# Designs tried in a protein design run: designed miniproteins, single chains, continued (5). Part 96

Each design is a single chain, and the fold is of that chain. pLDDT is the mean over its residues in the fold that is shown.

## One batch from the design tools (miniprotein)

Design m19310
Fold by ESMFold2-Fast:
Structure m19310 (fold): chain A 60 residues (1-60)
Amino acid sequence: ALAHALSAEQEARAAELVRLTREIQRHPEITPAEIGEIVREALARGGLEELRRRVEELRA
């Protein structure tokens, strides 16, 4: 397979999504259903940047 700049960016975005989801999972007070809803809502409204903002709020 050929690696393209866009494919590398897609792989990086997928890795970032996994990393951010794992950060939310570190909060035992948040249920799996709530994690799914947070990720879905953030991605719909602002993509990875909004998800990152939500994760930062949880860390405060």
Scores: mean pLDDT 75

Design m19311
Fold by ESMFold2-Fast:
Structure m19311 (fold): chain A 83 residues (1-83)
Amino acid sequence: MSRAEQIAAKFRQALEELEEFTKSEEFAKLPEEVQKGVREVLEEARRRLEEIEASDLPEEEKVKALHELVGETLKRLEEILKE
């Protein structure tokens, strides 16, 4: 696999693990706003990941875009979950 494909696969795995968490009793105990926020972040991250993988960008640009997406996703989750 290319480097971009490897990063994308690991990020997809992390998103799948987060989706599994949204099915847990622990997640169900969180405020409704937090639950909605996490689900919105998951759907947006998944959509953007698919767009990057489907793009005709050079490998280097795909790697950069994937790193930016990972960073943005983590920052949004931190803002939702920390408060």
Scores: mean pLDDT 83

Design m19312
Fold by ESMFold2-Fast:
Structure m19312 (fold): chain A 78 residues (1-78)
Amino acid sequence: SDSLATDGVNQISQYYQSQGNDQSAQDINGTGQILINNGDYSSIADMIQSFSDYLSSQGDTSTADQFNSMSDTINNSI
């Protein structure tokens, strides 16, 4: 779903902005919008999964599980 892919990209971008990393937030949002505009939901799902893996590595398993579920939902919609 376009809305779920957009929501995932926005949540990752907002995370980096909350960490004071405006450049990473901008890069994630820019790349995500290009992928969404091209209908490349597989790459969006991979991006969200990579972020989930990163959060898990930082010990935030609860938030990681939420992003993993979002990635799975996007992949199952392709």
Scores: mean pLDDT 84

Design m19313
Fold by ESMFold2-Fast:
Structure m19313 (fold): chain A 74 residues (1-74)
Amino acid sequence: HMEKAKNLKEMLKRILGVEEIPDEVLEEIFNFLRTEMKLSDEQIEKFKKGELTLKDLPTEQINAFLKKVRELLK
């Protein structure tokens, strides 16, 4: 199945157990991917399109990503 930005939001809602993820929080998540995880703009664009998924990242980076998302939703 094709994945899109909407599917990414739904996946994160399920993982975090939240009703909604604001676009502002989603942009902060992408900034985290760029700055802390050192993903290129091309990789972030692919992530938004669903061409690059969490499964494509090392386990340590996945854990750091999920921790950051939880912090942003406090």
Scores: mean pLDDT 69

Design m19314
Fold by ESMFold2-Fast:
Structure m19314 (fold): chain A 78 residues (1-78)
Amino acid sequence: MEERKQKLIDEVVELARELARLMQELGYPADPDATARAVRVHAEEVAKQPGGLEKLEAMVKGLRDNVERYRAILEEKR
């Protein structure tokens, strides 16, 4: 249980960092490292809640969908 939660927390953090990097490439003010730190705190709190595993899995899915969307926008601008 704990190992799976930690893996999901790490995945959420790295996806959020990647999303922030894509935002920077698109010209938006973003700090990938500050975003990663803030998101880790939030994800760790989510992991402590009932249904935390399912909530973390939903966060991963949402972040993956956003990363793909912003990658598509960036490619269209090239």
Scores: mean pLDDT 83

Design m19315
Fold by ESMFold2-Fast:
Structure m19315 (fold): chain A 65 residues (1-65)
Amino acid sequence: MEIEVYGGDELLGTARTPGEAGELVQKALDKGYKEVALRDKEGNVLATATSALNAEFLARLILSR
């Protein structure tokens, strides 16, 4: 399973691990995005992250299925 990380409508990258999700969310925050969406490949919003640590936690829950 993969998580697509979006800052607004911009795809920052695809995460396969909680750490990768945190890194991509930090990249989005560094670009000035305040809302960072974690989506599946079908485009469904699974979660919204506000920090790298928050993204790692959310990705861990998503990937533990």
Scores: mean pLDDT 82

Design m19316
Fold by ESMFold2-Fast:
Structure m19316 (fold): chain A 66 residues (1-66)
Amino acid sequence: DLVEEVERLGRELSRLREEAERQGNEATVKFIDEAEKEALALYARGDYEGAIRTLREAIERARKEL
């Protein structure tokens, strides 16, 4: 289920955002916020695969920066 995968990835990215905030990593927080906006726009258009790809790329980058 693509919707369940988007929700799962969204929760994971939210946890990384909280970690970035705790570390004072403002650049990573800003990056995550922009990625979430892009994923939401794709999801709203029914592009679930695009939303999943955007979230996965954001998670990979956030993990490298934290």
Scores: mean pLDDT 87

Design m19317
Fold by ESMFold2-Fast:
Order: C-alpha cells, then sequence, then structure tokens
Structure m19317 (fold): chain A 79 residues (1-79)
C-alpha cells in the first residue's frame, strides 16, 4: 500500500512539474487549461496523501477524466 501511494504521488508530482515547465511555452489561450490541470493535480495529491483506498482511487480517476481534454490540448500545443 505505502509503495503504491508513493508511486502515485511521484506520478502526480512529475506531471505537475512537466506542466509548470511547459507553461512559459504555451499560448495565453491555454492558460485556463493549465490552471485547471494544476488544480486537479493538487487535489489528486491531497487525496492520495490521505490514503490509497478504492474510494480515493475513484475520486482521482474522476479528476483525471475531467481534465483529459485539457491535457490533450496542452500536449498538442507542445508538439
Amino acid sequence: MEAERRALLEGVDRQRAAVERARPHLPEELRPAVERVLAALEEMRAILEEGVTPEALERVRALAAAVEPDLAALAEALR
């Protein structure tokens, strides 16, 4: 359990760092998408810090699904 939580938290932290590094290279039109993704990653981190339960994983999955279109837009802009 603890190893899984650590891996998930590291994943969230890596994604946040990648988005923050990309921010200066993104068009201003994508700023709202960046902010939504960063907010979702912070919420995922808080959920995972409380513990990795089926309910927590469900909430994290829902947050990831909600920002998927924003992540796709950011990935396209970085091509």
Scores: mean pLDDT 81

Design m19318
Fold by ESMFold2-Fast:
Structure m19318 (fold): chain A 74 residues (1-74)
Amino acid sequence: SDEDERALLNRLQALAETGEEASVLLLAYGEAVQMYKEGVPLEEIIERFREFLAAQGIPEEVAERAIEAFKEYV
């Protein structure tokens, strides 16, 4: 729902220490949601989401919290 999506976006923004970090998290979220809608297995989506965040320099603790927020959304 729009409410659940807004709650997830708010959670992702709250995890970010900078606007750049927030933009990276939102981009990763958009890609993950698209993969989910395309029927990609959740395990593969989570792996790619984690890899993307690591490649962008997002700390592991922030990445894991973002992944948990995504799991709660789907």
Scores: mean pLDDT 78

Design m19319
Fold by ESMFold2-Fast:
Structure m19319 (fold): chain A 68 residues (1-68)
Amino acid sequence: SHHDRLLESFREFVRLLAEDLRARGASDAVIRDALDHAVAWFFSQNPDASPELRARARELAEEVLAEV
C-alpha cells in the first residue's frame, strides 16, 4: 500500500541517518534527538497520517536506534 511504501522509505532514511551519525561517533542521545526530528519531519510531510501510521513511524525510529 502507499502507507507501507511510505514507512519503508522512512525506515531506509532513518537507518541511513542513524548509521551515518554512529559512524561519526555520535552518542545514543544525539542519534535519538536526530531520529525524533526525522519523525517530526515525516509528520509535517504527511499531515493526514493516521494515529496508527504515526505510531508505526515512531516504532520504526526506535527499532533503528536499537540496531545501530
Scores: mean pLDDT 85

Design m19320
Fold by ESMFold2-Fast:
Structure m19320 (fold): chain A 106 residues (1-106)
Amino acid sequence: KAQQYFDLGVKYARQGDLDSAIKYYQKAIDIDPNFLDAWERLARIYFGQGDLDSAFEALTKVHKIDPKRASNLGTSLINEAIWNGDYESAQKLEDFMKSLGIKTVR
C-alpha cells in the first residue's frame, strides 16, 4: 500500500512532475511514517526547490530512523549544492546537521 504510492511518486518525479511526486511520497508516509525511501526523496526534492524548512524536517525524520542514511543523504545534498554553486544552501544544511548531531562524511 505505502509502496504503491511511493512507486507513483517515482513515476511522476521521472516525468518532471515534482508536485505530483511530493503528493504521492506524502501519501506513502501517511500510511508508513517510517518509509525512509519516501522521506529521502522528499528531502532531495524540497532541497532542490530551495524549501529548506521542509527538506530539514524530512532529513530529521531520516536521522531519527537511520542516522547513517541521514549522514549520507545530508553529505550528498551539501556536495550537490556546492557543485551547483549554491553555497548558501550548502552552509545552511551543514549548520543544521551540526545542530542535530548528524555527521558529515568529509
Scores: mean pLDDT 87

Design m19321
Fold by ESMFold2-Fast:
Structure m19321 (fold): chain A 82 residues (1-82)
Amino acid sequence: SEEELRRLKERVRELAEKLGIPKELIERVLKMSPEALRAVLQVLEYAEENPERYDVETVVTSLEKIIEAEEERRRREKERER
């Protein structure tokens, strides 16, 4: 639903800002599919619960990999429709 997506985006933004994730990366993440946003939220929630185990650099790398996977998936979908 639109409300669920809005809440998901709000939670991702709040947690990412709290963890010190760069604003540019947060904006890229917020443009992703609901599926990718849920994957990002799981990473951010786990990092918040385990600050001794997850530094900002590790979280950023994980988020970048999720973004790259989603962008590749969208590109392949467009090619398949041709």
Scores: mean pLDDT 80

Design m19322
Fold by ESMFold2-Fast:
Structure m19322 (fold): chain A 87 residues (1-87)
Amino acid sequence: EVPRSPPPGQSHAEGLRLLGELMPPRVAAQYALKDLEELAKDYEKRGDKETAEFLRKAAEEVRRLIEEGRYEEAVEKAIEALEKIEK
């Protein structure tokens, strides 16, 4: 079953933006990191190595921001990466 989803550029990135507003920043940042890592694996498995590499680099930056306690910036970086791949 395929649920109705928002248009490209709004679906996944918009979801993280809403989570950042509703959840504590630390929790939202951890969710964003896991999401980027899972997407990178999925794209690599599909043979889209360019998108997978882009997402891995975004995940590394998000992880660094989390380690520094910069949770809001981590979520923002994740949203930026998702917006790029959804275009």
Scores: mean pLDDT 74

Design m19323
Fold by ESMFold2-Fast:
Structure m19323 (fold): chain A 62 residues (1-62)
Amino acid sequence: SSGLEVGAAVARRHGGEEIAERAREMALAGASGKEIADYLVEEGGMSEEDANKAAAGLHLGV
């Protein structure tokens, strides 16, 4: 719950709404937290720490 909100907020802050939505699509398709975090680093320009937090939050939302 709180993790999902924090994860989504971090993703939006760095990559915007589109990046956050794409990360959720990846989670729904069965992507691992590592794959989602790597996407957020590469496309969203996020740090590994922030990407891992966002990925964990998004995973809990699936």
Scores: mean pLDDT 70

Design m19324
Fold by ESMFold2-Fast:
Structure m19324 (fold): chain A 60 residues (1-60)
Amino acid sequence: SDVLKKINEALMKVAEERRDEMEAIRKQYPDDTDPKRQAATVKFLEEAIKAIEEAKKAAE
């Protein structure tokens, strides 16, 4: 349970840090169908997934 608690805390921290970055992307590219917005969103999600995986490894 302590491992899961540490993972959840790390995930919430990552979510908070990434929220502002995602909002910046949405403001820069307001059109959901814009290829540039999609590329920026994909890059953001790739970095977020990587951060989550690193946080999980660090909790072990």
Scores: mean pLDDT 75

Design m19325
Fold by ESMFold2-Fast:
Structure m19325 (fold): chain A 68 residues (1-68)
Amino acid sequence: SMEEFEELKEKSRELYEEALKIASKILNKDPSTLTDEEIYNVSEETKKLVEEAEKLQKEAIRLLLESS
């Protein structure tokens, strides 16, 4: 349904925004205190959010195209 499509799209958008928010926080840290472990952890968390967002977006697109 269009409502289900919109819900999936909105959820995907929220996950992308959360990933950007997390990335923005690390970019505003003092580089002299930033550790490799923090960079790794942020990269992994951001990657997980983006992968979930992409999965939901693909499902939304699939739902739209297969409802013909």
Scores: mean pLDDT 84

Design m19326
Fold by ESMFold2-Fast:
Structure m19326 (fold): chain A 82 residues (1-82)
Amino acid sequence: SEEELIERLARLLVQLDPELDLDALLADPTKARSVFLTLASLLPAEESERAIAFIQSLDDAAFARFRRAVLERAREIREALA
């Protein structure tokens, strides 16, 4: 599901780069899409293929909503770990 993918990508983002500037990814949709595709490629093979296909299927408006959800969830995870 989209909700499960948001959680998985947010957790991977925090684990791999706990100090990443999340606001910079909100400002740059091209960079954010590249980062999310890279994170999706690190998922188990079956999940990775579905996640990559899903992210690539999103138009600019849908990706803007998805990006916000992933980055807001990543911020919440980081705050809970502090």
Scores: mean pLDDT 84

Design m19327
Fold by ESMFold2-Fast:
Structure m19327 (fold): chain A 75 residues (1-75)
Amino acid sequence: MATDERAIEAMRLIREKLSPEELAALEALGGGPITDVYDAANRRVIQFVQAGLGLPVDGVADEALVEALRAFRRR
């Protein structure tokens, strides 16, 4: 239960923190729009974000992923 809620929150933060161009690239990699549903496409998006943040790439949204996304700043 916490995992699904954190996955939805992580996807919301991804949409909030990334540029439109970065979101379009992730949507292309995920095979569709980033939605509020934790499915196979959004799990792939989470895995790519985890790799970029240096977190374990398991596709599971946990507190560490959510906090890393909140702390994310673009240079």
Scores: mean pLDDT 68

Design m19328
Fold by ESMFold2-Fast:
Structure m19328 (fold): chain A 102 residues (1-102)
Amino acid sequence: MPKLLSIRVEIGERSATVVAEASNERLARAMAISAGNQVLKVEGLKHLKVEVKGTRVTVESEFENGESARRAGYAALDGVLEAAKKMGAEIVGEPEVRELPG
């Protein structure tokens, strides 16, 4: 059974980074696509980088303002969780979210 092993969300002044670890590459790719699609819906997007290295997904985004960056961090998290749920993956542990003071 596929597993979502970990999720880390870091929200900066104008950036958001989500790193997720999956038990297999198929789940990792599904999470990357879902998270990237959710971030693309957030207004003020200046830069988006979605990377899959084996079973690790990194979604990095940069925005014109901190409000959009915060929204994007949570949108990417929701995208990861949606992909995991659709693939019947077990979610191991709770997401770790860190917000830097704006």
Scores: mean pLDDT 87

Design m19329
Fold by ESMFold2-Fast:
Parts: sequence; structure tokens; C-alpha cells
Structure m19329 (fold): chain A 80 residues (1-80)
Amino acid sequence: MLPAVEQILEALRPFLEAGDLEGAIEALQALVGDSATLLRELARSLDDPALVAEVERLIAEGRHAEAARLIARALVKQYS
């Protein structure tokens, strides 16, 4: 995993532990921006091939904000 991905997951931890989906989405979008590499690596960290495929599709369509929302939702679900 990239060091930047570990740093992002650490920054998201308070929102994930609280089940704060909206906070997690806002924080993730601010930290990742339009970085396709960070979005892909975050999706891979969830060990869900279907999620990775959907994130890749959204990135290819320029829908980075939607990719970030999908990842944030999955992360909150894992911690809730």
C-alpha cells in the first residue's frame, strides 16, 4: 500500500469509527482530489474486486467525486 493511502485512512479513522458517512466523504474528497492512483489504491485496500472495478469505471468517466463517495461508503460500512 502507498504511504499516502495509509495517511488518508488514518485521517479518516475518526469519521469511520463514528459511522459519519458525510464527514468521511468530505474528508476523503479533500484528501484525494482527482488522484486516480489514490482512489484505486484505497479501493484495493477494501479487498473487494467488484468495488475496484466500479471505481476504475468511474475514474475512466471522470467521475472522481462519485468514486470517492463509493469508497467512503464502503469504508464506513467496514467500521460500523
Scores: mean pLDDT 81

Design m19330
Fold by ESMFold2-Fast:
Structure m19330 (fold): chain A 66 residues (1-66)
Amino acid sequence: KPEVDPEALEAVKELIEKYGPQAITDEVLRELAEKLGVDYDTVRRAALIALSEYSKKKFEEIKKKK
């Protein structure tokens, strides 16, 4: 099973926290890949995982409201 780069994962999580999931665009992921010195695929995989976790957390939060 492919491992996710922890540095890329943290960078994507920070973007979601600062700007929301809408900030995760193809262009932003390419810039992150260049800045971190990793493959675009690595950053894209990290973004997919981060968005999945964010979505699940939001769903559980709404479900447990009150």
Scores: mean pLDDT 76

Design m19331
Fold by ESMFold2-Fast:
Structure m19331 (fold): chain A 105 residues (1-105)
Amino acid sequence: AERARAALARIVAGEPVTPQEVDDVLNLSEEELAKLTPEQRTVAEFIRLIKSRKGDPSVNYTALLAKLHKAGVDLEVLLDALVQAGYITPAEKKSILTYVNNLFG
């Protein structure tokens, strides 16, 4: 629980995290989610949605990407952690970053 919260705080700050720390975030209970900041909760929701989608292109996470961008979260660092954890491919990371840059850059 504490490790997952520390990992979320580092992601919000633009600091790298390990695949194990990404997995720790996925195991957070609803009570633990309630103790997160809004920015940390948005990161946790995004990680959960990415894992649940299993590459399904019908899953739309544009609203979460907009919240992450507004919060100043370093999406490149977050997406690198998801690639290392095996939840997305390097090609999906590049596609998401291009999409975000076209919408918000």
Scores: mean pLDDT 76

Design m19332
Fold by ESMFold2-Fast:
Structure m19332 (fold): chain A 65 residues (1-65)
Amino acid sequence: KKEEAEKLVKEAKKYYDEALKSTDPIKYTGLALRAIGHLVDAALLAGKEYANELAKKYNLPVDFS
């Protein structure tokens, strides 16, 4: 569970970093939604507290409550 959640957060970071490089609003939105989806999946898999800890570890600006 924890290793799978960390893989999801790493994928979210890749999409997030790609979104930040995009100057196209449509590409930015698509990549940002993919990043959010992976973060939500990590929270569902390992719990919100652990997902928040991983988000902080990987410098993602997301906090689940």
Scores: mean pLDDT 77

Design m19333
Fold by ESMFold2-Fast:
Structure m19333 (fold): chain A 100 residues (1-100)
Amino acid sequence: SLLDKVEEALRLVEEAKEAVEKGDLETAIRKLEEAIRLLDEVIRELSEHGSPELVELAQKAAVAVYIAKEHVKAGDAKKALSALEVAIRLLKRLAEELRR
C-alpha cells in the first residue's frame, strides 16, 4: 500500500540516522537513496489519487531526505543528523495523514 511505502521509507531514514551516528556513511547513503526511490513512487501515486496538500508534504519529505544525503556525502555529520530529524518528522506526519 501507499502507507506501507511511506513506513518503509521512514524505517530506512531511521536506519540511515543510526548508520551516521556509528560513522557508517556508505550504509547511510545507500539507505537514503532507497528512501528517495520509494518517496518518488509515493509522490507519483499521490499525484494520481491524493490531495495537493499530501503531494506537497511528500515532496517536502523527499527534499529533506535528499538534503540529509548531501550532508552525509559532504562528511558533515552534525548537519546530516539535523536534516535526518527533519525528514523523520515529515515522514511521520505523512504516515499519520495517510492513516486517516
Scores: mean pLDDT 90

Design m19334
Fold by ESMFold2-Fast:
Parts: sequence; C-alpha cells; structure tokens
Structure m19334 (fold): chain A 87 residues (1-87)
Amino acid sequence: IEELKIEAEVLLALARLGLLTSDHPEAQEHFRKAIEYAEKAIKLLEESKKADPQTRENLIKQAEDYLKKAREHLEKAVKIQREYEAS
C-alpha cells in the first residue's frame, strides 16, 4: 500500500510539473486529468489505512483503477506535448 502511495505521489508530481511547463491546451487537459485521478487514488489509499480488511481491499482496487487512469492521461499528455514541440 505504501508503494502504491509513493507511485501516486510521483505521478501527481510529474503531472503537476507537466501542467506548469506545457503551453498546449490539449496536453494541459490531460495533465489536469492525471492530477485529478492521482489525488483520488491517494485519498482512497489513506482511507484504506483506517478500514477493515475487506473494505481495505476494495479501496485499494479502486485506487489501482484511478492510478491506471492517471498513468494513461499522463502518457497522453506527454505524447501530445512532445509532438507539439517537434512541430
């Protein structure tokens, strides 16, 4: 669980940096979505620390789903930004 939280915090930091440095509107939108999903994952992981074992498993699964969405949006934002810079 701590490993997932570290991963989420790293994703959040990268997405925030991308948003600050990007001049492309579409890339900025995907960076914002990556931030949103990473923050949701962190919240669920924090809630899981206080939960019973069954609820904890469900919260972790939801956090993993949000982390997947955060990664997908971050990857898309980086791709758009790189293509824009190459043009």
Scores: mean pLDDT 84

Design m19335
Fold by ESMFold2-Fast:
Structure m19335 (fold): chain A 74 residues (1-74)
Amino acid sequence: SESWLKFARPNSNSKTVTLSQLKKLLQHKLRLHPSTEELKELRREVQPNSNSKTLTPQQVLEVLQIVLERLRNS
């Protein structure tokens, strides 16, 4: 549900999320243990036109949607 994905945001501030924070979020909420390379690929999927090392809260929600769809199809 989208309300669950909103709850999974690391904070309500407009500040960006690091890959380390994203890793902790995935571990805490989805019990996943992604590698650094998997996290970089997820970041690239939601930022195809950007070289930013961090994610916006909106991009974190997009990562969670991608991960949930992959889990559903596995």
Scores: mean pLDDT 71

Design m19336
Fold by ESMFold2-Fast:
Structure m19336 (fold): chain A 68 residues (1-68)
Amino acid sequence: GREEGLRAARAYIDDLLARGEITEEQAAFLRRLIEDESMSGVEKAREAAKHGLEQQYRDAFRVYNAAL
């Protein structure tokens, strides 16, 4: 379900942060973006792209969907 998806996506984002691939601010941004229910997937990808995080968002969303 959604809780399992969010848990998996957060773990993925935390792993990126632990490996130094993103900053703590970028990790917080990605967590807020994946949890947001007001935006479409296309809008979220565009928002992530503005921050240079499009690929990281897409990978986190893939992990989210796989764990639903």
Scores: mean pLDDT 87

Design m19337
Fold by ESMFold2-Fast:
Structure m19337 (fold): chain A 74 residues (1-74)
Amino acid sequence: MPSRFELELEEEKARIRREFPEEVAEELTRLLDQAKEAYRAFLETGDSAAFDEAVALLAEASRIKREYLRKQAA
């Protein structure tokens, strides 16, 4: 069964596609898909490295969102 995290990521992807330009949305949704895969690996194996990868991918997506908003403000 998909985890609550996986379901939340799918909902976030749909929101990103609505709110961001196509180029930004594609990069963000790609990072969220990779984070979902890493988190699934963590749940199946208990490997802390997979959890760290998921967190890093989510942090990168947040960084891209902030840079986009900063560029619009400048």
Scores: mean pLDDT 80

Design m19338
Fold by ESMFold2-Fast:
Structure m19338 (fold): chain A 82 residues (1-82)
Amino acid sequence: SEDAEKAIRDLLLNYFEEEKKDSVTKEELLAFIKEKLPPYLVPAAIEAVEKFFEEKKKEELTKEDIPALARILAEAIEKEIL
């Protein structure tokens, strides 16, 4: 849903701001997800992040990547709770 996507987008933006980072590696993002999400959602979120980095062919993500990442994470999470 758009509400879930927005919540995840806000969470990711806050992460970049709290860490004072302009970019984040896959390993850093995976660590953040493991910390912030309930354990039962973590496997689906990890798979979504791995796929996103593979499709983007990037070593790091920037704030510009947040909207697309938030959409994919929201879709993955919604499949686990529905």
Scores: mean pLDDT 79

Design m19339
Fold by ESMFold2-Fast:
Structure m19339 (fold): chain A 73 residues (1-73)
Amino acid sequence: MEEELERRLEEERRRLLALIDRNFDPAQAAAMRAQLDEVLEERRRVLLDPNVSVSEYTAVNLRWIGLEFDAER
């Protein structure tokens, strides 16, 4: 639930931060970290908000997938 959700979000954040730091120059890494923090905030919001629509949840998930794709290149 809430504490497990926070743990999973932190685990994914750490994984992506490691990939970003490994794959990008410092300037590019800073930009990617800013995007990661923004998407993570949105993801936390939609997962904790009982009134979030399926459409909104899907949009946030697509942004997360895009960020993962960019980080893993």
Scores: mean pLDDT 77

Design m19340
Fold by ESMFold2-Fast:
Structure m19340 (fold): chain A 61 residues (1-61)
Amino acid sequence: GEEEAIRAIMEEVGLSRAQAEGVIVLVKNFSDEVALQYMTREGGLSEEKARKALEIAKKYL
């Protein structure tokens, strides 16, 4: 579920809880491409971290 996705993103990608919660909101409401663009441009994540966070979110959602 969402809580498992949040914990996995925090542990495996090294994001804060607030950043991980933001990833879940983006993945639920937008296309993969839009979510990745937001994570990198507005969220300040590297492309590698954004892609990994997206994969984890999709696995647990």
Scores: mean pLDDT 86

Design m19341
Fold by ESMFold2-Fast:
Structure m19341 (fold): chain A 100 residues (1-100)
Amino acid sequence: MEERRQRLLAELKEEKAKAESYLNNFINTINTGPPILAMFDIDNLAYELYKAEKLAKEIGPQVLEEVKKFREEMIDKLKTLPYAEEVLAHYEKSLEYVKK
């Protein structure tokens, strides 16, 4: 059963890396290109952050706290970017879709 925990930790690391990649792609696009093209990165970010939290819940409370802090850091970065209000609204809509 210890093997399940190791697999979940590996999957969590991959999902966190994907979330960071989508945020970096978003930052590059929103500063240099049309805002609409950046919104797909926000959809993907919402999905990866949701998956990370689900995996963390399976692993344990300490990891769940770490993932919640990671999510808060990602959201705080979005708040500092151009079109923050519209971006956060899109994130919330994407999150509602993912939770279905």
Scores: mean pLDDT 82

Design m19342
Fold by ESMFold2-Fast:
Structure m19342 (fold): chain A 74 residues (1-74)
Amino acid sequence: MSAEEERERVLELVKEFRTFFDENGNLKESADKEKLEELLKEAEELSRSPDPYVRAVAGMLVKEIKEALEELEK
């Protein structure tokens, strides 16, 4: 994947992750744990990108997805 394609992909993951939150920024009760785990795996792969921007955004996303998964386990 090119650096341009990786940048587009990481932004797509950010947009998809945002759909798990309501208009008030709260995690939806309908949030699918399996889909969040799939997003986490893809974000972890992108966090190994040679592009420093992609690594930074993907690393942030990994942290936020892990926090969302922890919230669902409460």
Scores: mean pLDDT 80

Design m19343
Fold by ESMFold2-Fast:
Structure m19343 (fold): chain A 100 residues (1-100)
Amino acid sequence: SEKLELLEEAVELLDELIEALRNEDREKAQRTIERLKEIAKKLKETGDPELEKIADAILEGVRAVEEALRSGDPALLRQAEAMAAVIRHELRERIEELKE
């Protein structure tokens, strides 16, 4: 399923983003958010309202990370990491639903 493949790729990118934020790898975090934006665009292009909601959640998380990276505030970086982890968990639950 194209939808399943896009969601699995989004989870892999969120795992990479969380790791990059934990390791304070700004360059990897920036590259990963650009890839997440591309996946969010593809999810919206499916025309599935459920996937559009997922894409919007990913884009909200990306915006939080971009703000945290611009500010350099450790508290905002920790909040962005936590938000990415929540989105990652929600995507995993949706993937399991689609496999049924």
Scores: mean pLDDT 86

Design m19344
Fold by ESMFold2-Fast:
Structure m19344 (fold): chain A 83 residues (1-83)
Amino acid sequence: SDEELEAGIDYYFDLLDVDGDGVISRAELTAYLRSLFPDETASDEALQAGVDRAMATLDEDGDGVVSREELRAFMRRNVEATS
């Protein structure tokens, strides 16, 4: 439902938007991904490739940040495909 979608968006923005500026930056996404794999020996290049892929998928405006609307559009597509 849209309420569940909005709850998911709020969850991710609360988690990733540490500065509270209303967007998720590349740096915030990189920090989050690093925190999920603290013992990972992957190179920074491999990690940045993952961030690049995520940004290419989520950052529809190409401004280097992910807005709530961009995340909503991405999550809506994924929920509809898997539900």
Scores: mean pLDDT 69

Design m19345
Fold by ESMFold2-Fast:
Structure m19345 (fold): chain A 109 residues (1-109)
Amino acid sequence: SLEERLEEERKRGLEGLKKAAKTLREGSVRGALGSLDHLAEELEKVDKELAEKAREVRKRVEEHPDDAKVLKEAALEMIKLGEKAPEVLSSATGAAINLAGAAAFADAQ
């Protein structure tokens, strides 16, 4: 029937949207991890303890990539880190934005 065809077409559309959301989520997490790696490398020359903090956050994000709470807390930690090390403020801000984006996609599941 027409109703059955419209329902099947809608289900196919929803499946496409779910695949797109998964791709965006995985890309967002990958971007956040890359930002954290870059931040940790820059911090090695500025503050070794903050570099270790960035690596600790990176490990938590890698272990919990779909946990919106972990990602949000990581973003807030990066904001605080940028306040303590203004020399890496741009990289810390980038990491915080990428983590916040990953958290938003995780919440959308």
Scores: mean pLDDT 82

